# Designed miniproteins, single chains, continued (2): the designs that were tried, part 112

Each design is a single chain, and the fold is of that chain. pLDDT is the mean over its residues in the fold that is shown.

## One batch from the design tools (miniprotein)

Design m7888
Fold by ESMFold2-Fast:
Structure m7888 (fold): chain A 77 residues (1-77)
Amino acid sequence: SMIKEGEKEIEESRRKGRENMEEGRKEPSKIEEVFRKTEEEMQKIKEMMEKIPEISPLGQETLGELYRMAREVAESL
């Protein structure tokens, strides 16, 4: 169903966001590209939340996690 598809999309964006942040942590020269890719994943999550209100809590939690990780990476630079 649409809800399950949205949940899968959010989980995929969560995974990609986490992988991007770990890459940025290991290779600071790529940090600008990593931040751009993570913003793209966060935008996808926001779009899924707009389309499927039922997944909004999962989307909000996932956005919060990615924002926290981005802040931690930025602070480590």
Scores: mean pLDDT 82

Design m7889
Fold by ESMFold2-Fast:
Structure m7889 (fold): chain A 73 residues (1-73)
Amino acid sequence: SADARIEARLAREKAYLEEVLSTMSREEAIALLRTLIAGYEAKIADPSLTPEQKAYYARMKAWLQEKLEELES
């Protein structure tokens, strides 16, 4: 199903990004998170993307915002 595809993609991308973030300084991680959030905002606003694609990007953005808040606290 579409939901199962979104969950699988989310799990894989989150695991990869957590590994990448763990190798960075706090300042580098914050800069990367801000760049990724801006990129996903652009994707969510794109009228050519499917609802399934937008749902994936919206959920990734929410998770990245949580990670950014953790680092800025």
Scores: mean pLDDT 86

Design m7890
Fold by ESMFold2-Fast:
Structure m7890 (fold): chain A 88 residues (1-88)
Amino acid sequence: DLQQRLSDTLRRSDQIISTQTNSQVQQVGQRAIDSLRSLLSSTDPQILRQALRSAESFYDALQSDDVQGQINAGIGTVNTANFYQNYS
């Protein structure tokens, strides 16, 4: 279930973001999570698959402890989610 997997991935990322001490990572990360959450109501499996890939990639970046990488991944995630929101 793509919606369940996306929801679970976003919940895990949200837990990491809520414990972040870097305010830029926290702000960008929260925006990324909120943007992807808006796609959970999509009935298009292609949109859900792309949202899940983006969420998993962002979650992996959050595990790396690379602050700039986390910020860049968050920005990329927001851009991906906004693209699918505008065309779905």
Scores: mean pLDDT 82

Design m7891
Fold by ESMFold2-Fast:
Formats: structure tokens, sequence, C-alpha cells
Structure m7891 (fold): chain A 70 residues (1-70)
């Protein structure tokens, strides 16, 4: 599944606490923790492979796309 520019921008705003336009592994770990909470709703746009599971590998792929877009 391809992410839109708006999806990447939204993920950057949510995960990038420094607002410098770069995501690192600490930002991704925080976002993964939020997604794995019992009350969290699964977001299909974060499932880059479309397999119904969002894990650290999907988030790292998103990080690479965001950093490449900068």
Amino acid sequence: MELTEDDLKSLLVLADRDRDGVLDDADLEYMLGQLHKPDARYSPVLDVDGDGVVDMADLRRIRDLVNAAQ
C-alpha cells in the first residue's frame, strides 16, 4: 500500500517530537507503543504490506519514506 504525502506528513507530526522533519527509531518505538495499547484502533494506512499487522518493520519503512520525501 502506498502512503500519500498527507499520510507521511501526519505521521511525521505525530512521531517527530523535535519537528525537524526526521524520524528516528525512538520516535517509531513510541508510535508502536501507542498502536499496541488495548484501546488503540488499528490504522490501515500504517500497514504498508497490507497483511493486517503493523509492527516495527512497517514503521521503519514509513520512516524511510518520510526521510526520502524531505
Scores: mean pLDDT 61

Design m7892
Fold by ESMFold2-Fast:
Structure m7892 (fold): chain A 90 residues (1-90)
Amino acid sequence: MDLEKALEYAERAIEYIKKGDIEKALEYANKAIQHVSNALRKEKDTEKRKLLFEAIEYLQKGIQYAANGDLEKALEYLKKAIEHVKKALE
């Protein structure tokens, strides 16, 4: 459930970046971080923990680039975060 919510919020962040609504994009990216962090705290598998930790790092970089107006890099890092969360769900 936490990782499914993280995917939903990260995808919404991407949609808001594409619409130019950076404030909402940052809001949803931060919500995605909260859900990934919750999943990481419960995770026992070392490889999945590594994927979730890297997903948080990519979400944080996506937020930083979006806040600085680098929307291309923001989208790149948010997509990398989504891929890591999807791998952790396997």
Scores: mean pLDDT 87

Design m7893
Fold by ESMFold2-Fast:
Formats: C-alpha cells, structure tokens, sequence
Structure m7893 (fold): chain A 80 residues (1-80)
C-alpha cells in the first residue's frame, strides 16, 4: 500500500541518518554519499505524500521529511 511505502521510506531514512551520524566523524566521503541518498529519499517522501489518504500519516511524513532536510542542510555546512 501507499501507507506501507511511506513507512518504509521513513524507516530507510532513519537507517541512513544513523549511518550518517557515524560517518561524519570517520569518513567524509561516505558522509557525502549518505547525504545524496537522504536527499533522494526526501524527494521520494514528498512525491508519495501527495498520494496519502490518511491526513495523520501525511502530516507525520511531511514533518519527518522537513526534519531530515534540516539535518542534511546542517551536516553539509559542517562538512564544508
């Protein structure tokens, strides 16, 4: 279902963010690759958000995507 896809994207983003937290301290190249993957997931979350019929899940997904986008923005500045 679209709802299951939305939850899967959020779970995938959590996994990548956990990897990013480690990589920023140990491997800058890996951190940059993880940032690119997270940016792709943000785009996918925005696209699927328009298809959701549950308003609560839609708000949760959009709030989560915004949080991930802010983390990516801050991490990019720290790596510059």
Amino acid sequence: SVDDQARALMDQAVSLMNQLNVAVKTDKKKAQALISQLESLIDQMHAIGKQLTDPSLQVELESFATMVQMKVFMTKQDLA
Scores: mean pLDDT 89

Design m7894
Fold by ESMFold2-Fast:
Structure m7894 (fold): chain A 59 residues (1-59)
Amino acid sequence: ASEEEIERILREGIERAAGKGGLEADRAASWAAHQLLSAGSSPEEAERVGREVLRAADV
């Protein structure tokens, strides 16, 4: 995926996870990771973005 696509997916994932914990935050992270994999990102990049989405949910 392009830098722009990664930033867009990360931002949308964070918005989906914001103020939510548990299963909803996990779903947002999984959604973001799946979007990146579908866009051609590596599993490592997808996992990194998914973790960033979960981190945003915990604040």
Scores: mean pLDDT 77

Design m7895
Fold by ESMFold2-Fast:
Structure m7895 (fold): chain A 71 residues (1-71)
Amino acid sequence: SPSGTDAVTKNLEEEGKRNKELGDEETAERLFKAGEDVRKDPSLLAGGVKTYNEGKEINDKIKAEKEKKLK
C-alpha cells in the first residue's frame, strides 16, 4: 500500500541522515537514492528494504569505530 511504501521511504531517509551525521556521505547518498527510487516506483520496495538494512549495519559499525577512537 502507499502507506507501507511511505514508511520504508521515511526509514531510508532517516537512516541516510544518521549516516550523514556520522560523516559517511556515500552511504547516506545511497540511502537517499533508494528512498527516491521506491517513492517513484513501489515495485522497488524489496530493494529499498535491503539498502536500509545495509545502511543500518554500516551506521552501527561507524558508531562503534568512533566510540573506539574516543577511547
Scores: mean pLDDT 79

Design m7896
Fold by ESMFold2-Fast:
Structure m7896 (fold): chain A 55 residues (1-55)
Amino acid sequence: SEIERQIKMLDLAIETAKEMTKLFVSRGWLSKEQVETIKKAIDDYEKKRQELLEK
């Protein structure tokens, strides 16, 4: 189903974003404010994923 495809894409996007953020933080490339903004975006994607699971 399209919902299953969207969930899989969100899972991949969330995982990739978390790993990239961790890498960039370890290199000192991101400010604390930038990290906070990214964390909020990831949280929003995780909420959308949960909403799709409940449809």
Scores: mean pLDDT 83

Design m7897
Fold by ESMFold2-Fast:
Structure m7897 (fold): chain A 62 residues (1-62)
Amino acid sequence: MTYRITATRVQPSTGPDDLTLREGEVLTATDLEEVNETTYRATIEGRGVRLLDKTAVEIEEL
């Protein structure tokens, strides 16, 4: 399944699995999993498996 991930605010990278996101940045994920109440794990096209802050992103199923 494919997901569109839109950054709603800046997300700074704080670890090896994190992405630095700019506000309005759009990414495509081929997999999306809820890790905990604040974090998604996503398989992002061109960037591999990354952790996303739930408060920094909007998810749309494609």
Scores: mean pLDDT 74

Design m7898
Fold by ESMFold2-Fast:
Structure m7898 (fold): chain A 85 residues (1-85)
Amino acid sequence: MAEEEELIAGMRRVADALVERVPHLSEEERAELARQAREAVEALKELPPELASAMARILAEALRRASEVAPEFRPVAELAEEVAR
């Protein structure tokens, strides 16, 4: 399933980039990125449950790490962890 493999690989790249970038962002940039991440997690609910869970798990781990340095990511990490179940 090439489409699913590509989506999962893309999500891993986005997750890695997010963790790397968050410590270098301003407060305003972090708030905006947290809102964009929340929209991305909400969009995962439209996917098949197995794919949504796999992608949400990748995002949840990245968002949880981001929340350690930027508290604005904590609600989004919790949402992603819920979708990952």
Scores: mean pLDDT 80

Design m7899
Fold by ESMFold2-Fast:
Structure m7899 (fold): chain A 83 residues (1-83)
Amino acid sequence: SEERELARRLTVAAILVGAAYFELNVVKSTTNKELQEQRLKDVEEIVKELEELSQKYPDEQMMHRALDEVKKILKEIKDILAS
């Protein structure tokens, strides 16, 4: 059903937010620039997946919140790498 598919996609969005937080913690815990750059790319891919979910479910507030949260994480990682 449409409702079950939405519930599954919301679960995926929640997992993706958790993955982005994990990547941020890895970036904060290391001085290895190559590892930090790889984790940045991983979070950029998560943003793309959440952008597609937000476009598919434009009326779902939780999808937009997940995207906004991961975009904030991406900015924090970029700020760390720029320092």
Scores: mean pLDDT 90

Design m7900
Fold by ESMFold2-Fast:
Structure m7900 (fold): chain A 97 residues (1-97)
Amino acid sequence: EQFDRDVLAALAEIGAAITRKTAEKSKNPKTREKYREVAELLDKAAEHVRAGNYDEAIKLLREASEVARSIKDDPETGEEVARLAENLAKAVEELKA
């Protein structure tokens, strides 16, 4: 459904915006770079969801989750961001079905 697609894309965009704010607060340049990468992946996933490219969106969301989990100096926030990306991927899979 177009409405469900637009809602999921909006949630990914909100996740990207929050993740960028988290990057800005990080004092570690490597951690900042990883959060920015996660935010970019979430924004790209949102574009693909809006376009109906569900397989590419799922791939990008899973990549975002993996990058978030690799953040060693902020593991609690990294895990929460990873769970967000995984839950979005699962929701996109349900739209595809």
Scores: mean pLDDT 86

Design m7901
Fold by ESMFold2-Fast:
Formats: structure tokens, C-alpha cells, sequence
Structure m7901 (fold): chain A 57 residues (1-57)
């Protein structure tokens, strides 16, 4: 389910909060939930993680 994808992605991103990991996790959760999220390759790990936390809530 999208909820399980979100929980696993958030856990993975929090364990390794690099920009690359957080952006990949954000993209996977957005895809699973079928929502448009502003994904920018210039986002820092903190910015991508913040977006992921909001999407996973």
C-alpha cells in the first residue's frame, strides 16, 4: 500500500539523510500516492526529507 511505501521510505531517508537518498524516497512515495510533488535536484537532504515527512503524514 502507499502508506507502507511512505513509512519504509521515511525510515530509509531518516537512516541515511543524504540528498540523493531523500530525493529517491520522495519520488517513490509521490509515485505510490499518485501525487505531484515539486522535486528539484538542487534540494538539500534536509529540504527533501521535510517534503517526504509532509507527504508521509
Amino acid sequence: SAEEVARRALAAAEADPTSAVCLVCLAEVARAKGVEVPLDGRDTGEEALAKLRELAA
Scores: mean pLDDT 74

Design m7902
Fold by ESMFold2-Fast:
Structure m7902 (fold): chain A 89 residues (1-89)
Amino acid sequence: MKSVLIIKLRGEEKKVKEAIEKIKEFVDSFKELEIEVEIEEEDGKAVATIKITSKTGKMEGIELAAEQAKEIASEIEGLEVEVETEEIE
């Protein structure tokens, strides 16, 4: 079983890209985490879906990534952040 953290960011394209780069930098510090990013435009705003998967199935790295993503988004004004955790087989 693998746990997947899904982070959805919505806002101005420049701010969304800034948040994505900071999150990638954080995730790259963990050998056990994989990151996938998809960016779309809706109603003149950028919407990014970030998927973070634990290679070991452990929640520790995923929980830290969720907290860090929320912190990064709170530092960037005008971003909306949604964080979900899913378990996959």
Scores: mean pLDDT 75

Design m7903
Fold by ESMFold2-Fast:
Structure m7903 (fold): chain A 79 residues (1-79)
Amino acid sequence: DLEAALRRREEELKREVARKQEEIAKIQADARKQVTDLVNEAVDLAIKGDYKGSAEKYRQAAEIARQAAEEVARLRAEI
C-alpha cells in the first residue's frame, strides 16, 4: 500500500527533524555552559589584576561561541 508507505516515511522524517532539533539544543546548552565558565574565569582574573589572562579567557569564550554557531547553522541547513 503506497499510502501506508508514505505515512511511514513522513513519521521517519518527523523523527529525524526532532533528533536534529535535540542535537542543536544540546550544542547550544553545552556552549552556553563553557562560555559562562570561561567568562566567569575572565572576570575573576580581571579582578585579580591579570588583564592579559582575562583577555585570553574572553578570546576562548568567543571562539567556542563561534564554533557552536557554525555547527548549529550546519544542522539547521539539514532540516
Scores: mean pLDDT 89

Design m7904
Fold by ESMFold2-Fast:
Structure m7904 (fold): chain A 55 residues (1-55)
Amino acid sequence: KKRDELTDELRKKLEEEYGARIEAMAAAGVPAEVINEELAKLIAEANEEFEKLLN
């Protein structure tokens, strides 16, 4: 897939998956700081993987 299509698909997929995951974590009492850090790590890792694939 091309980068443009991939980023759109990823954004939608992450929003759907993270929405449910965030809700579950919030229900479990996980602090927002921890949730945000996990999300940031996942996004950074995904972005780095795509940079490697495109190189």
Scores: mean pLDDT 69

Design m7905
Fold by ESMFold2-Fast:
Structure m7905 (fold): chain A 92 residues (1-92)
Amino acid sequence: DMDINSDRSVELIKKVAEFTEAQIEKIKKTIKKSIERVIESVRTGKVDDESKLSQQLLTLITELGEALFMEDYEKAKEKVKQILEIIKQMES
């Protein structure tokens, strides 16, 4: 009774983990750039939309970390998707 569900769950978790790992490497680079942009914004006295997006990005990353700690890979995948959406907006 568990074999079919176990195989399916393992395959889904593996795909989510592979997707999450690959995306995290890209996200790490973008985070460092975003933090630098926020620091520059504060230093120049200008608070741009990019500063707000960077704050939202950091919040989502915290939530992603929580999902990974709880081994909720489905939730982790959803957080990665949301993070990529913010990154796309920041890269525009």
Scores: mean pLDDT 68

Design m7906
Fold by ESMFold2-Fast:
Structure m7906 (fold): chain A 116 residues (1-116)
Amino acid sequence: EEGAEAAREAARAVSEGANRATKASKEGGGEAKGGMGAGTGAVAGGFAAATGRSGGPEAAAEGSEVAAKAAEKGAKLAEEGVREAGGEEGAEKARKAGEEAAKKAREAAERAKEVA
């Protein structure tokens, strides 16, 4: 069960990071179409990965890694959107939030793998 719980936590971390990246893009003071779209995609990817954990520890680990990748990509696109709007501070926050979410997702994937 720890593997499934870790995968669920990773998906939540991905979703949270994507939401923060999207908000940071918006608060960066301008248009952030790329960041908005990327944030939404990362959230969807995270949930999909969490659902896929039904296959046991290996599936949970794989799903968590996919979610981590989605979070990293979402954070990067959100950073670009904010920078295009001229919000350097917001871009940094978006990047940091996405990196933290990706880190948690990868750590959860490792824990799920250890339970295998």
Scores: mean pLDDT 56

Design m7907
Fold by ESMFold2-Fast:
Parts: sequence; structure tokens; C-alpha cells
Structure m7907 (fold): chain A 73 residues (1-73)
Amino acid sequence: SEELENAEKTLEILRENIEGPAEKVAELVRPLDPKIAEGILKNAEVFGDRLGVEIGEGLAGIRLGVEKIAERN
């Protein structure tokens, strides 16, 4: 139960820290290369989905995902 709640909260944190920053970076890149900007958004979504699968495997995956994304606000 607690593990499932932590996984859901971690997914929210990862989506917020991946999708939000990715959108900002994509907007900065869009005037230079629109294809790269779209690639950033698409890859951020895929990365988030893949992390979601790893969360189901265990807390180690959750910890790794959060640590890599943290502190870019």
C-alpha cells in the first residue's frame, strides 16, 4: 500500500520535472530547430513512461529517476 502510494507520488514528481522543464527547453530550441524541439517533448514523454515501468520493479528505480531529474527548477 505505502509502496504503491510512493510510486504514484514519484510518477507525479517525475512527470512534473520531466515534462515541465522539457517544454521550456523545447520552446527555447524551437526557433533554432523545430525538429529537435519536437524530439525533446516526445523523448521526455517516452522517458516518463519508461520510468513508470521501472517504478513497478522496485524502489531502486524510483530513487534513480528522482535523483537524475532533481533540482532544475
Scores: mean pLDDT 64

Design m7908
Fold by ESMFold2-Fast:
Structure m7908 (fold): chain A 84 residues (1-84)
Amino acid sequence: MGKKAVEELRRLLKLYLEGKLTPEQLSYGLRVLAQWLRSQGYTRAAEIAERLAEEVPRIKDKEELAALVERAIREIEAAVAAEE
């Protein structure tokens, strides 16, 4: 179960880095993922994804946004792994 969440996070970041997602679209994807994580009982991972979704549209620098998302992916991956 948690492996699918990590794969979706990596997919969203890749699409953003390829210029296929706007920050607003990335934020929406993160909110959808957070709802799914919460439904699976990954409360800590869901809270991280929800916080990231709120922060992403406020960041104007692509490099800063990518670095923030990469840090959050590592935190979510660790939180999901700790709950399995």
Scores: mean pLDDT 79

Design m7909
Fold by ESMFold2-Fast:
Structure m7909 (fold): chain A 73 residues (1-73)
Amino acid sequence: MEITDEEIEKVFSVFDLDGSGSILASALGEALSMALGRPVSEEETKALLERYGKDGEIDLEGFKKAVEELEKK
């Protein structure tokens, strides 16, 4: 199923409560699960954060890449 950039941005906005432009590592698993409509493991979430995140946070571009990576599997 193809999720749009607009839907990804909408999910990101829900978890970016203070408008900082970043989601904390602790919220990433829930954000990914919401975007994909399925559970995402903590181990997979950590791997994606290491690949696309920075300093324990993930920005919108990194979040989009993480969602795209999980979709292609």
Scores: mean pLDDT 77

Design m7910
Fold by ESMFold2-Fast:
Structure m7910 (fold): chain A 67 residues (1-67)
Amino acid sequence: GDKEKGNLAAAGAVVAAANGDAARAERYAQQMVKHGSATEEQAKAMIEAARAGDAAAVAAYASLGGK
Protein backbone atom coordinates (compact mmCIF):
# COMPACT_ATOMS: atom_id res chain seq x y z
CA GLY A 1 0.00 0.00 0.00
CA ASP A 2 0.98 3.69 0.06
CA LYS A 3 2.58 3.36 3.53
CA GLU A 4 4.87 0.55 2.30
CA LYS A 5 5.75 2.51 -0.88
CA GLY A 6 6.44 5.62 1.22
CA ASN A 7 8.69 3.64 3.60
CA LEU A 8 10.62 2.12 0.66
CA ALA A 9 11.04 5.60 -0.89
CA ALA A 10 12.31 6.97 2.45
CA ALA A 11 14.89 4.15 2.69
CA GLY A 12 15.89 4.80 -0.94
CA ALA A 13 16.40 8.53 -0.28
CA VAL A 14 18.67 7.81 2.73
CA VAL A 15 20.80 5.28 0.79
CA ALA A 16 21.06 7.57 -2.27
CA ALA A 17 22.11 10.56 -0.13
CA ALA A 18 24.69 8.43 1.74
CA ASN A 19 26.18 7.49 -1.68
CA GLY A 20 26.24 11.15 -2.82
CA ASP A 21 23.51 10.58 -5.45
CA ALA A 22 21.46 13.77 -5.08
CA ALA A 23 19.41 13.11 -8.26
CA ARG A 24 18.25 9.71 -7.00
CA ALA A 25 17.54 11.13 -3.51
CA GLU A 26 15.39 13.84 -5.18
CA ARG A 27 13.34 11.19 -7.05
CA TYR A 28 12.78 9.23 -3.81
CA ALA A 29 11.76 12.42 -1.93
CA GLN A 30 9.15 13.05 -4.66
CA GLN A 31 7.87 9.45 -4.23
CA MET A 32 7.55 10.08 -0.46
CA VAL A 33 5.23 13.03 -1.18
CA LYS A 34 3.22 10.95 -3.71
CA HIS A 35 2.63 8.20 -1.10
CA GLY A 36 1.93 10.58 1.81
CA SER A 37 5.11 9.96 3.85
CA ALA A 38 6.44 13.54 3.47
CA THR A 39 5.01 17.01 2.85
CA GLU A 40 6.12 19.12 -0.13
CA GLU A 41 8.10 21.32 2.31
CA GLN A 42 9.87 18.32 3.88
CA ALA A 43 10.72 16.91 0.43
CA LYS A 44 12.13 20.30 -0.67
CA ALA A 45 14.32 20.42 2.47
CA MET A 46 15.51 16.83 1.82
CA ILE A 47 16.36 17.66 -1.82
CA GLU A 48 18.37 20.75 -0.79
CA ALA A 49 20.17 18.74 1.93
CA ALA A 50 21.02 15.99 -0.60
CA ARG A 51 22.37 18.58 -3.09
CA ALA A 52 24.52 20.04 -0.27
CA GLY A 53 25.87 16.54 0.55
CA ASP A 54 24.18 16.50 4.00
CA ALA A 55 23.16 12.83 4.23
CA ALA A 56 22.43 13.16 7.99
CA ALA A 57 19.77 15.83 7.32
CA VAL A 58 18.20 13.64 4.60
CA ALA A 59 18.02 10.72 7.08
CA ALA A 60 16.42 12.98 9.74
CA TYR A 61 13.69 14.17 7.34
CA ALA A 62 13.10 10.63 6.00
CA SER A 63 12.52 9.34 9.56
CA LEU A 64 9.52 11.72 10.04
CA GLY A 65 7.39 9.65 7.60
CA GLY A 66 8.15 6.16 8.93
CA LYS A 67 10.37 3.92 11.06
Scores: mean pLDDT 79

Design m7911
Fold by ESMFold2-Fast:
Structure m7911 (fold): chain A 81 residues (1-81)
Amino acid sequence: MEEIVEEAKKKIESLIDDERAKNIAIQTLEGAANYVKLGKVDEARRLAEQTLKLAVEKGYLTPEQAEEVLKIIDEAIDKLA
């Protein structure tokens, strides 16, 4: 489980250079992974989608960055579930 989260984190770090955007994306990944550990896979996906959407609305992430991060998080959730 930890290896899957670490690989997803590395993908996000390689994709986003801005520290604030990177930190939001990584925190979203870690939150989603915690919900999967609790058996709450659907809640993990909703958390990721809603958090990234809010970050785009606030101007912290571009829509393109949010879409790429969501794909990475969804792939990590699939591997953890």
Scores: mean pLDDT 84

Design m7912
Fold by ESMFold2-Fast:
Structure m7912 (fold): chain A 78 residues (1-78)
Amino acid sequence: MTLSPDNVRRISQNILDSAIDLSRRYPDLSPQYLQSGRDTLGSMRDGADTTNSDSGNLARDYYNLMSQRLQDTLQQQS
């Protein structure tokens, strides 16, 4: 199926929210949950970029937000 901007926003937001929620509930596993979320959003980004620019831009923004949160979490644990 073609990834519409609305579908990308809805799915990406759910992935982001779920990964952050799990990360907060299980701090010891936080990097693993955030990395899983990032990898899922990366797959979404790659699919969206082949569909249309609005979907690609949204997916990239969500991927970047997750990547930043993962980096921040890893720095805090260092």
Scores: mean pLDDT 77

Design m7913
Fold by ESMFold2-Fast:
Structure m7913 (fold): chain A 110 residues (1-110)
Amino acid sequence: RALAIVEARARAAGLPPAQIAAMVRDLRLMLKQLAIELRIMKDLGAKPELIEKELEAQIDWISATYGVPRAAIRADIDALLSKSEEEQRQMLLEVMNAAIDRAIEANKKL
C-alpha cells in the first residue's frame, strides 16, 4: 500500500523511471528491515510497550518523510510480520545483502 502510493505520486510528479524504482526499492528494504528488527526484539523478550514505541516512532518518520498515511505503512508492516519463517529468512538475506552493498559504496567514497 505505502509503496504503491509513493510510486503513484512519483509518477504523477514526472520523476524519471530509474529514480522511482530506486525510491520504491529503498522504502521496501526499509519496511523489511523494520519488520525484522521488531521480530528480533520480540524474540529476545523485549517488553510489548518498547516494541510499540519503536514501531510508532518509525511509522511517524516514514509517514513524514515519504508523505504516505500512517495506516498504509502500518498495514504493510503487519503484512510483513505475518509472513512464513522461510519468507522472513529471505527478507533477512535481502536486507543483509543491501547493507553489504551500501557498505561497499560507502567505502568507495573514503
Scores: mean pLDDT 78

Design m7914
Fold by ESMFold2-Fast:
Structure m7914 (fold): chain A 64 residues (1-64)
Amino acid sequence: SEVAKKAKEYAITSGDFKEEEIASVEAVSEDVAEITVERPSGRAKVFLNVKDKKIVGMLVGEAA
């Protein structure tokens, strides 16, 4: 998905996340992707609007 690809590129390029921290990227709408981040301290889900290049939601410590 182009949305997922753009979200991943933005997250890495912005310095918010390292490529190795990104477990998955899923398009949840035409403009929003869900980024699953794995860190030594835990997992987080970040919702990013690829059109605005802005985080619109974040769930820290949430496990599937």
Scores: mean pLDDT 73

Design m7915
Fold by ESMFold2-Fast:
Structure m7915 (fold): chain A 57 residues (1-57)
Amino acid sequence: GPVKSAEEMLEALKKLVASMDNDSAKLAVLRWAIAHDPYPLVKEWAREELARLEAER
């Protein structure tokens, strides 16, 4: 819809992160989302995904 919901913003972030081929770029985007995204749903997913990616290294 014309108004971005938390769910729409979460899906946009998931697609953006999935489109990246560089793990350092993924981590940077996730950290940015944790610091700057206004939606708790997006921040929580970004924290979980960041922790998952860091645990794989």
Scores: mean pLDDT 79

Design m7916
Fold by ESMFold2-Fast:
Structure m7916 (fold): chain A 120 residues (1-120)
Amino acid sequence: KEVLEKLLDRIIDYVLRHTPDPELAERIREAYEKFKKNPTKEAVKELMREVLRALAILAKRGIVDPETAVDMAALLKYYAVEIYGIPEEEVDAILREVFREHGLEDLYPEAKKKYEELKK
């Protein structure tokens, strides 16, 4: 129904295209290559942290609107929990930590709400 794999690729592409920081872009590329070579739960968590960090920075800089950041964060949580079987509490810890570090902790409950909608 949804092409979930293509949605993940589009999120990665979108973040890479809009990230002005070469170091941040490189961290995402490295995490994504590790994930593609061997999609372990640790590789998924690493990729999620790097993409969420980039989304938080882009939202903080006003390059990405908060609604887009929330939607992408919810999709990343869906992949981690529903597709790769990572415990929801571990994924929620990553979301809260990354958003808190960038003063965007208020986006966490919105991302959680969007995630519940994505569970079909």
Scores: mean pLDDT 81

Design m7917
Fold by ESMFold2-Fast:
Structure m7917 (fold): chain A 119 residues (1-119)
Amino acid sequence: MSWEEIKEFLIELARRYLKAAKQFLKQGNLRLAAYNALQALILARATNDKELQEEAKKILKELIEKGVSIEELLDLADEIRNQLNEDLKLASGRKTYMYEALQQLVKAADELIEELKNL
């Protein structure tokens, strides 16, 4: 796969997570809405898509206003980071654009966790 194909895949995946976050928010499932919004934000940051980043941040702000704690967001972001690190470890035998994408996703997750700690 080319880097362009990987990037388009990650952007499409971010859009699907945003759609899921909006659906769970409408259903009152705040935890699943938060998980999907965090996934979308991590993907949007790894791909440098500022519009998707702002949409994901807007959903997260709305979730905080609805009573999702920063502690719960940190726990969910840590779960996502741990899964990405596991995926990265499994991919470590192959120098591919997917491995590079996973490294960018881990970095985006780490940066998000630090931002959440400062809220």
Scores: mean pLDDT 86

Design m7918
Fold by ESMFold2-Fast:
Parts: structure tokens; C-alpha cells; sequence
Structure m7918 (fold): chain A 59 residues (1-59)
């Protein structure tokens, strides 16, 4: 992927993470649903960290 594509993907991942965090804060969710969303947030955090390092390497 180009640097521009990686930056666009990074922004998208950060927005998805924020959306899930808002769902946890403002939605009435079961314990199972909260666990699933927290697992997804953890995956997004890992992908964001990886992509930020890849972008820094390309700059």
C-alpha cells in the first residue's frame, strides 16, 4: 500500500475505535456484547499501532 492509502486506513481505524468506545459508553449492552466490543477495540488498537509504525518507517 502507498503512504497515502496507509494514512487513510489509519484514520478509518481510529474512527471505528472511537465509534465502538461511544457504543460502550452510551448504549445499554449485555456483558457478552461489551466483551465482544472490547475485543474488537483491542484488535483495532493493535492494527493502529502497527500501521503507525509502518507509516513512520515510510516517512
Amino acid sequence: MSLKEKVSRLIGLKLRKIGLQLDLEYQTLSAAQRAAINAEIAKLKAEIKKLEKEIAKLE
Scores: mean pLDDT 81

Design m7919
Fold by ESMFold2-Fast:
Structure m7919 (fold): chain A 78 residues (1-78)
Amino acid sequence: SSIMQRIRVMVSGASRYVDEARRLRDQGRVDDARRMAQSALRMAQQAIRDAYRYNAPQDIIDRGRRVESDARDVIDSV
């Protein structure tokens, strides 16, 4: 399904944004890290909403939840 492919891409994109936010934080770029992590959080939350709406496999929902948690951790650490 093209919808399922979009959800997977959004989860992967959010995960990459979390990784970039961590790199920016490690470089002392706190404001950039916060903005990137907030974008990752919004993407993860949207992907989770779509995953529930379209009955995505539990693995995708679980990945989205982990990315959401990771994004919150970055926000709380900067």
Scores: mean pLDDT 91

Design m7920
Fold by ESMFold2-Fast:
Structure m7920 (fold): chain A 100 residues (1-100)
Amino acid sequence: MRELREQLEELSKVVDSMSREEIVELARRDPLLGLAAELLKRGVSVDDALAIALGVVRLLGEEAAKAIALAMAEGRGDIARKLMSGELSAEEALELLEKL
């Protein structure tokens, strides 16, 4: 928790200057940090971004967090919503995002 919060505080300093491609690469390497970066870029606070990203990983898993982060980065809020509602699996969403 403490180390993760410090990583998000450092990320918040650079997230506004990050490209979509940089966030996508981060989400592939670290799904929690990638999801948190998308939330921070949208103006979510460090504490709220940490709580949301951890909640997604704990409830839906790392693959779902990755899929949500990638969907958000690509402007596919429809895919992110379907993942959160359970209408799409993480595997199905990742296949759809790879076809874009």
Scores: mean pLDDT 80

Design m7921
Fold by ESMFold2-Fast:
Structure m7921 (fold): chain A 105 residues (1-105)
Amino acid sequence: SAKDYLIKGIDYIEKKDYEKAIELFEKAAELAEKEKNKELLAASYLLLGYVYRKQKKYDKALEYFDKAMEIAVDDPELREKLGKLLEALENKDFEKAKEIIKSLK
């Protein structure tokens, strides 16, 4: 599922294997889009933005953060969850990041 790809991708972030994390998050985004799951699609784009920022690919990072925020523009609950996900990643709390992903519908 898209959630399984996101969780596995977070494991690769922890290992600093950003290329593998990107592959998994791209697969998650594709699957979430096919399933019309806006929450998992927004989370996928946020995670892509985070990883591109870690690679110092700032233009790509901004593109993906903008895509995530566009999905969440009229959804305050989703925006809050995405903010907490980003905070967990920045704090290197990968277990909390996975918990947030599991809480998405």
Scores: mean pLDDT 90

Design m7922
Fold by ESMFold2-Fast:
Structure m7922 (fold): chain A 80 residues (1-80)
Amino acid sequence: MNGTALFDFLSEKLSIPVSVFDVDGDGQLEGADALRLQRVLARLGVPLPAIDGRLDDATLQAIADTLGVPVATLRALLAA
């Protein structure tokens, strides 16, 4: 899954480098990158339902609520 749009959006909103999310530096959202993303967000205080490498609706809603954006915005970034 291409994670570039989501990584850029989160980097801008959270004021943290994209390299914190993109473990391999390739812009791809692989299982390891998804787990890294969840761990980083949990450490920043995002109340994630699980840290399992899945960006399901509950996980995306928790991120969206923390950033003050609609969850549809995050879904669109993942579908890009």
Scores: mean pLDDT 71

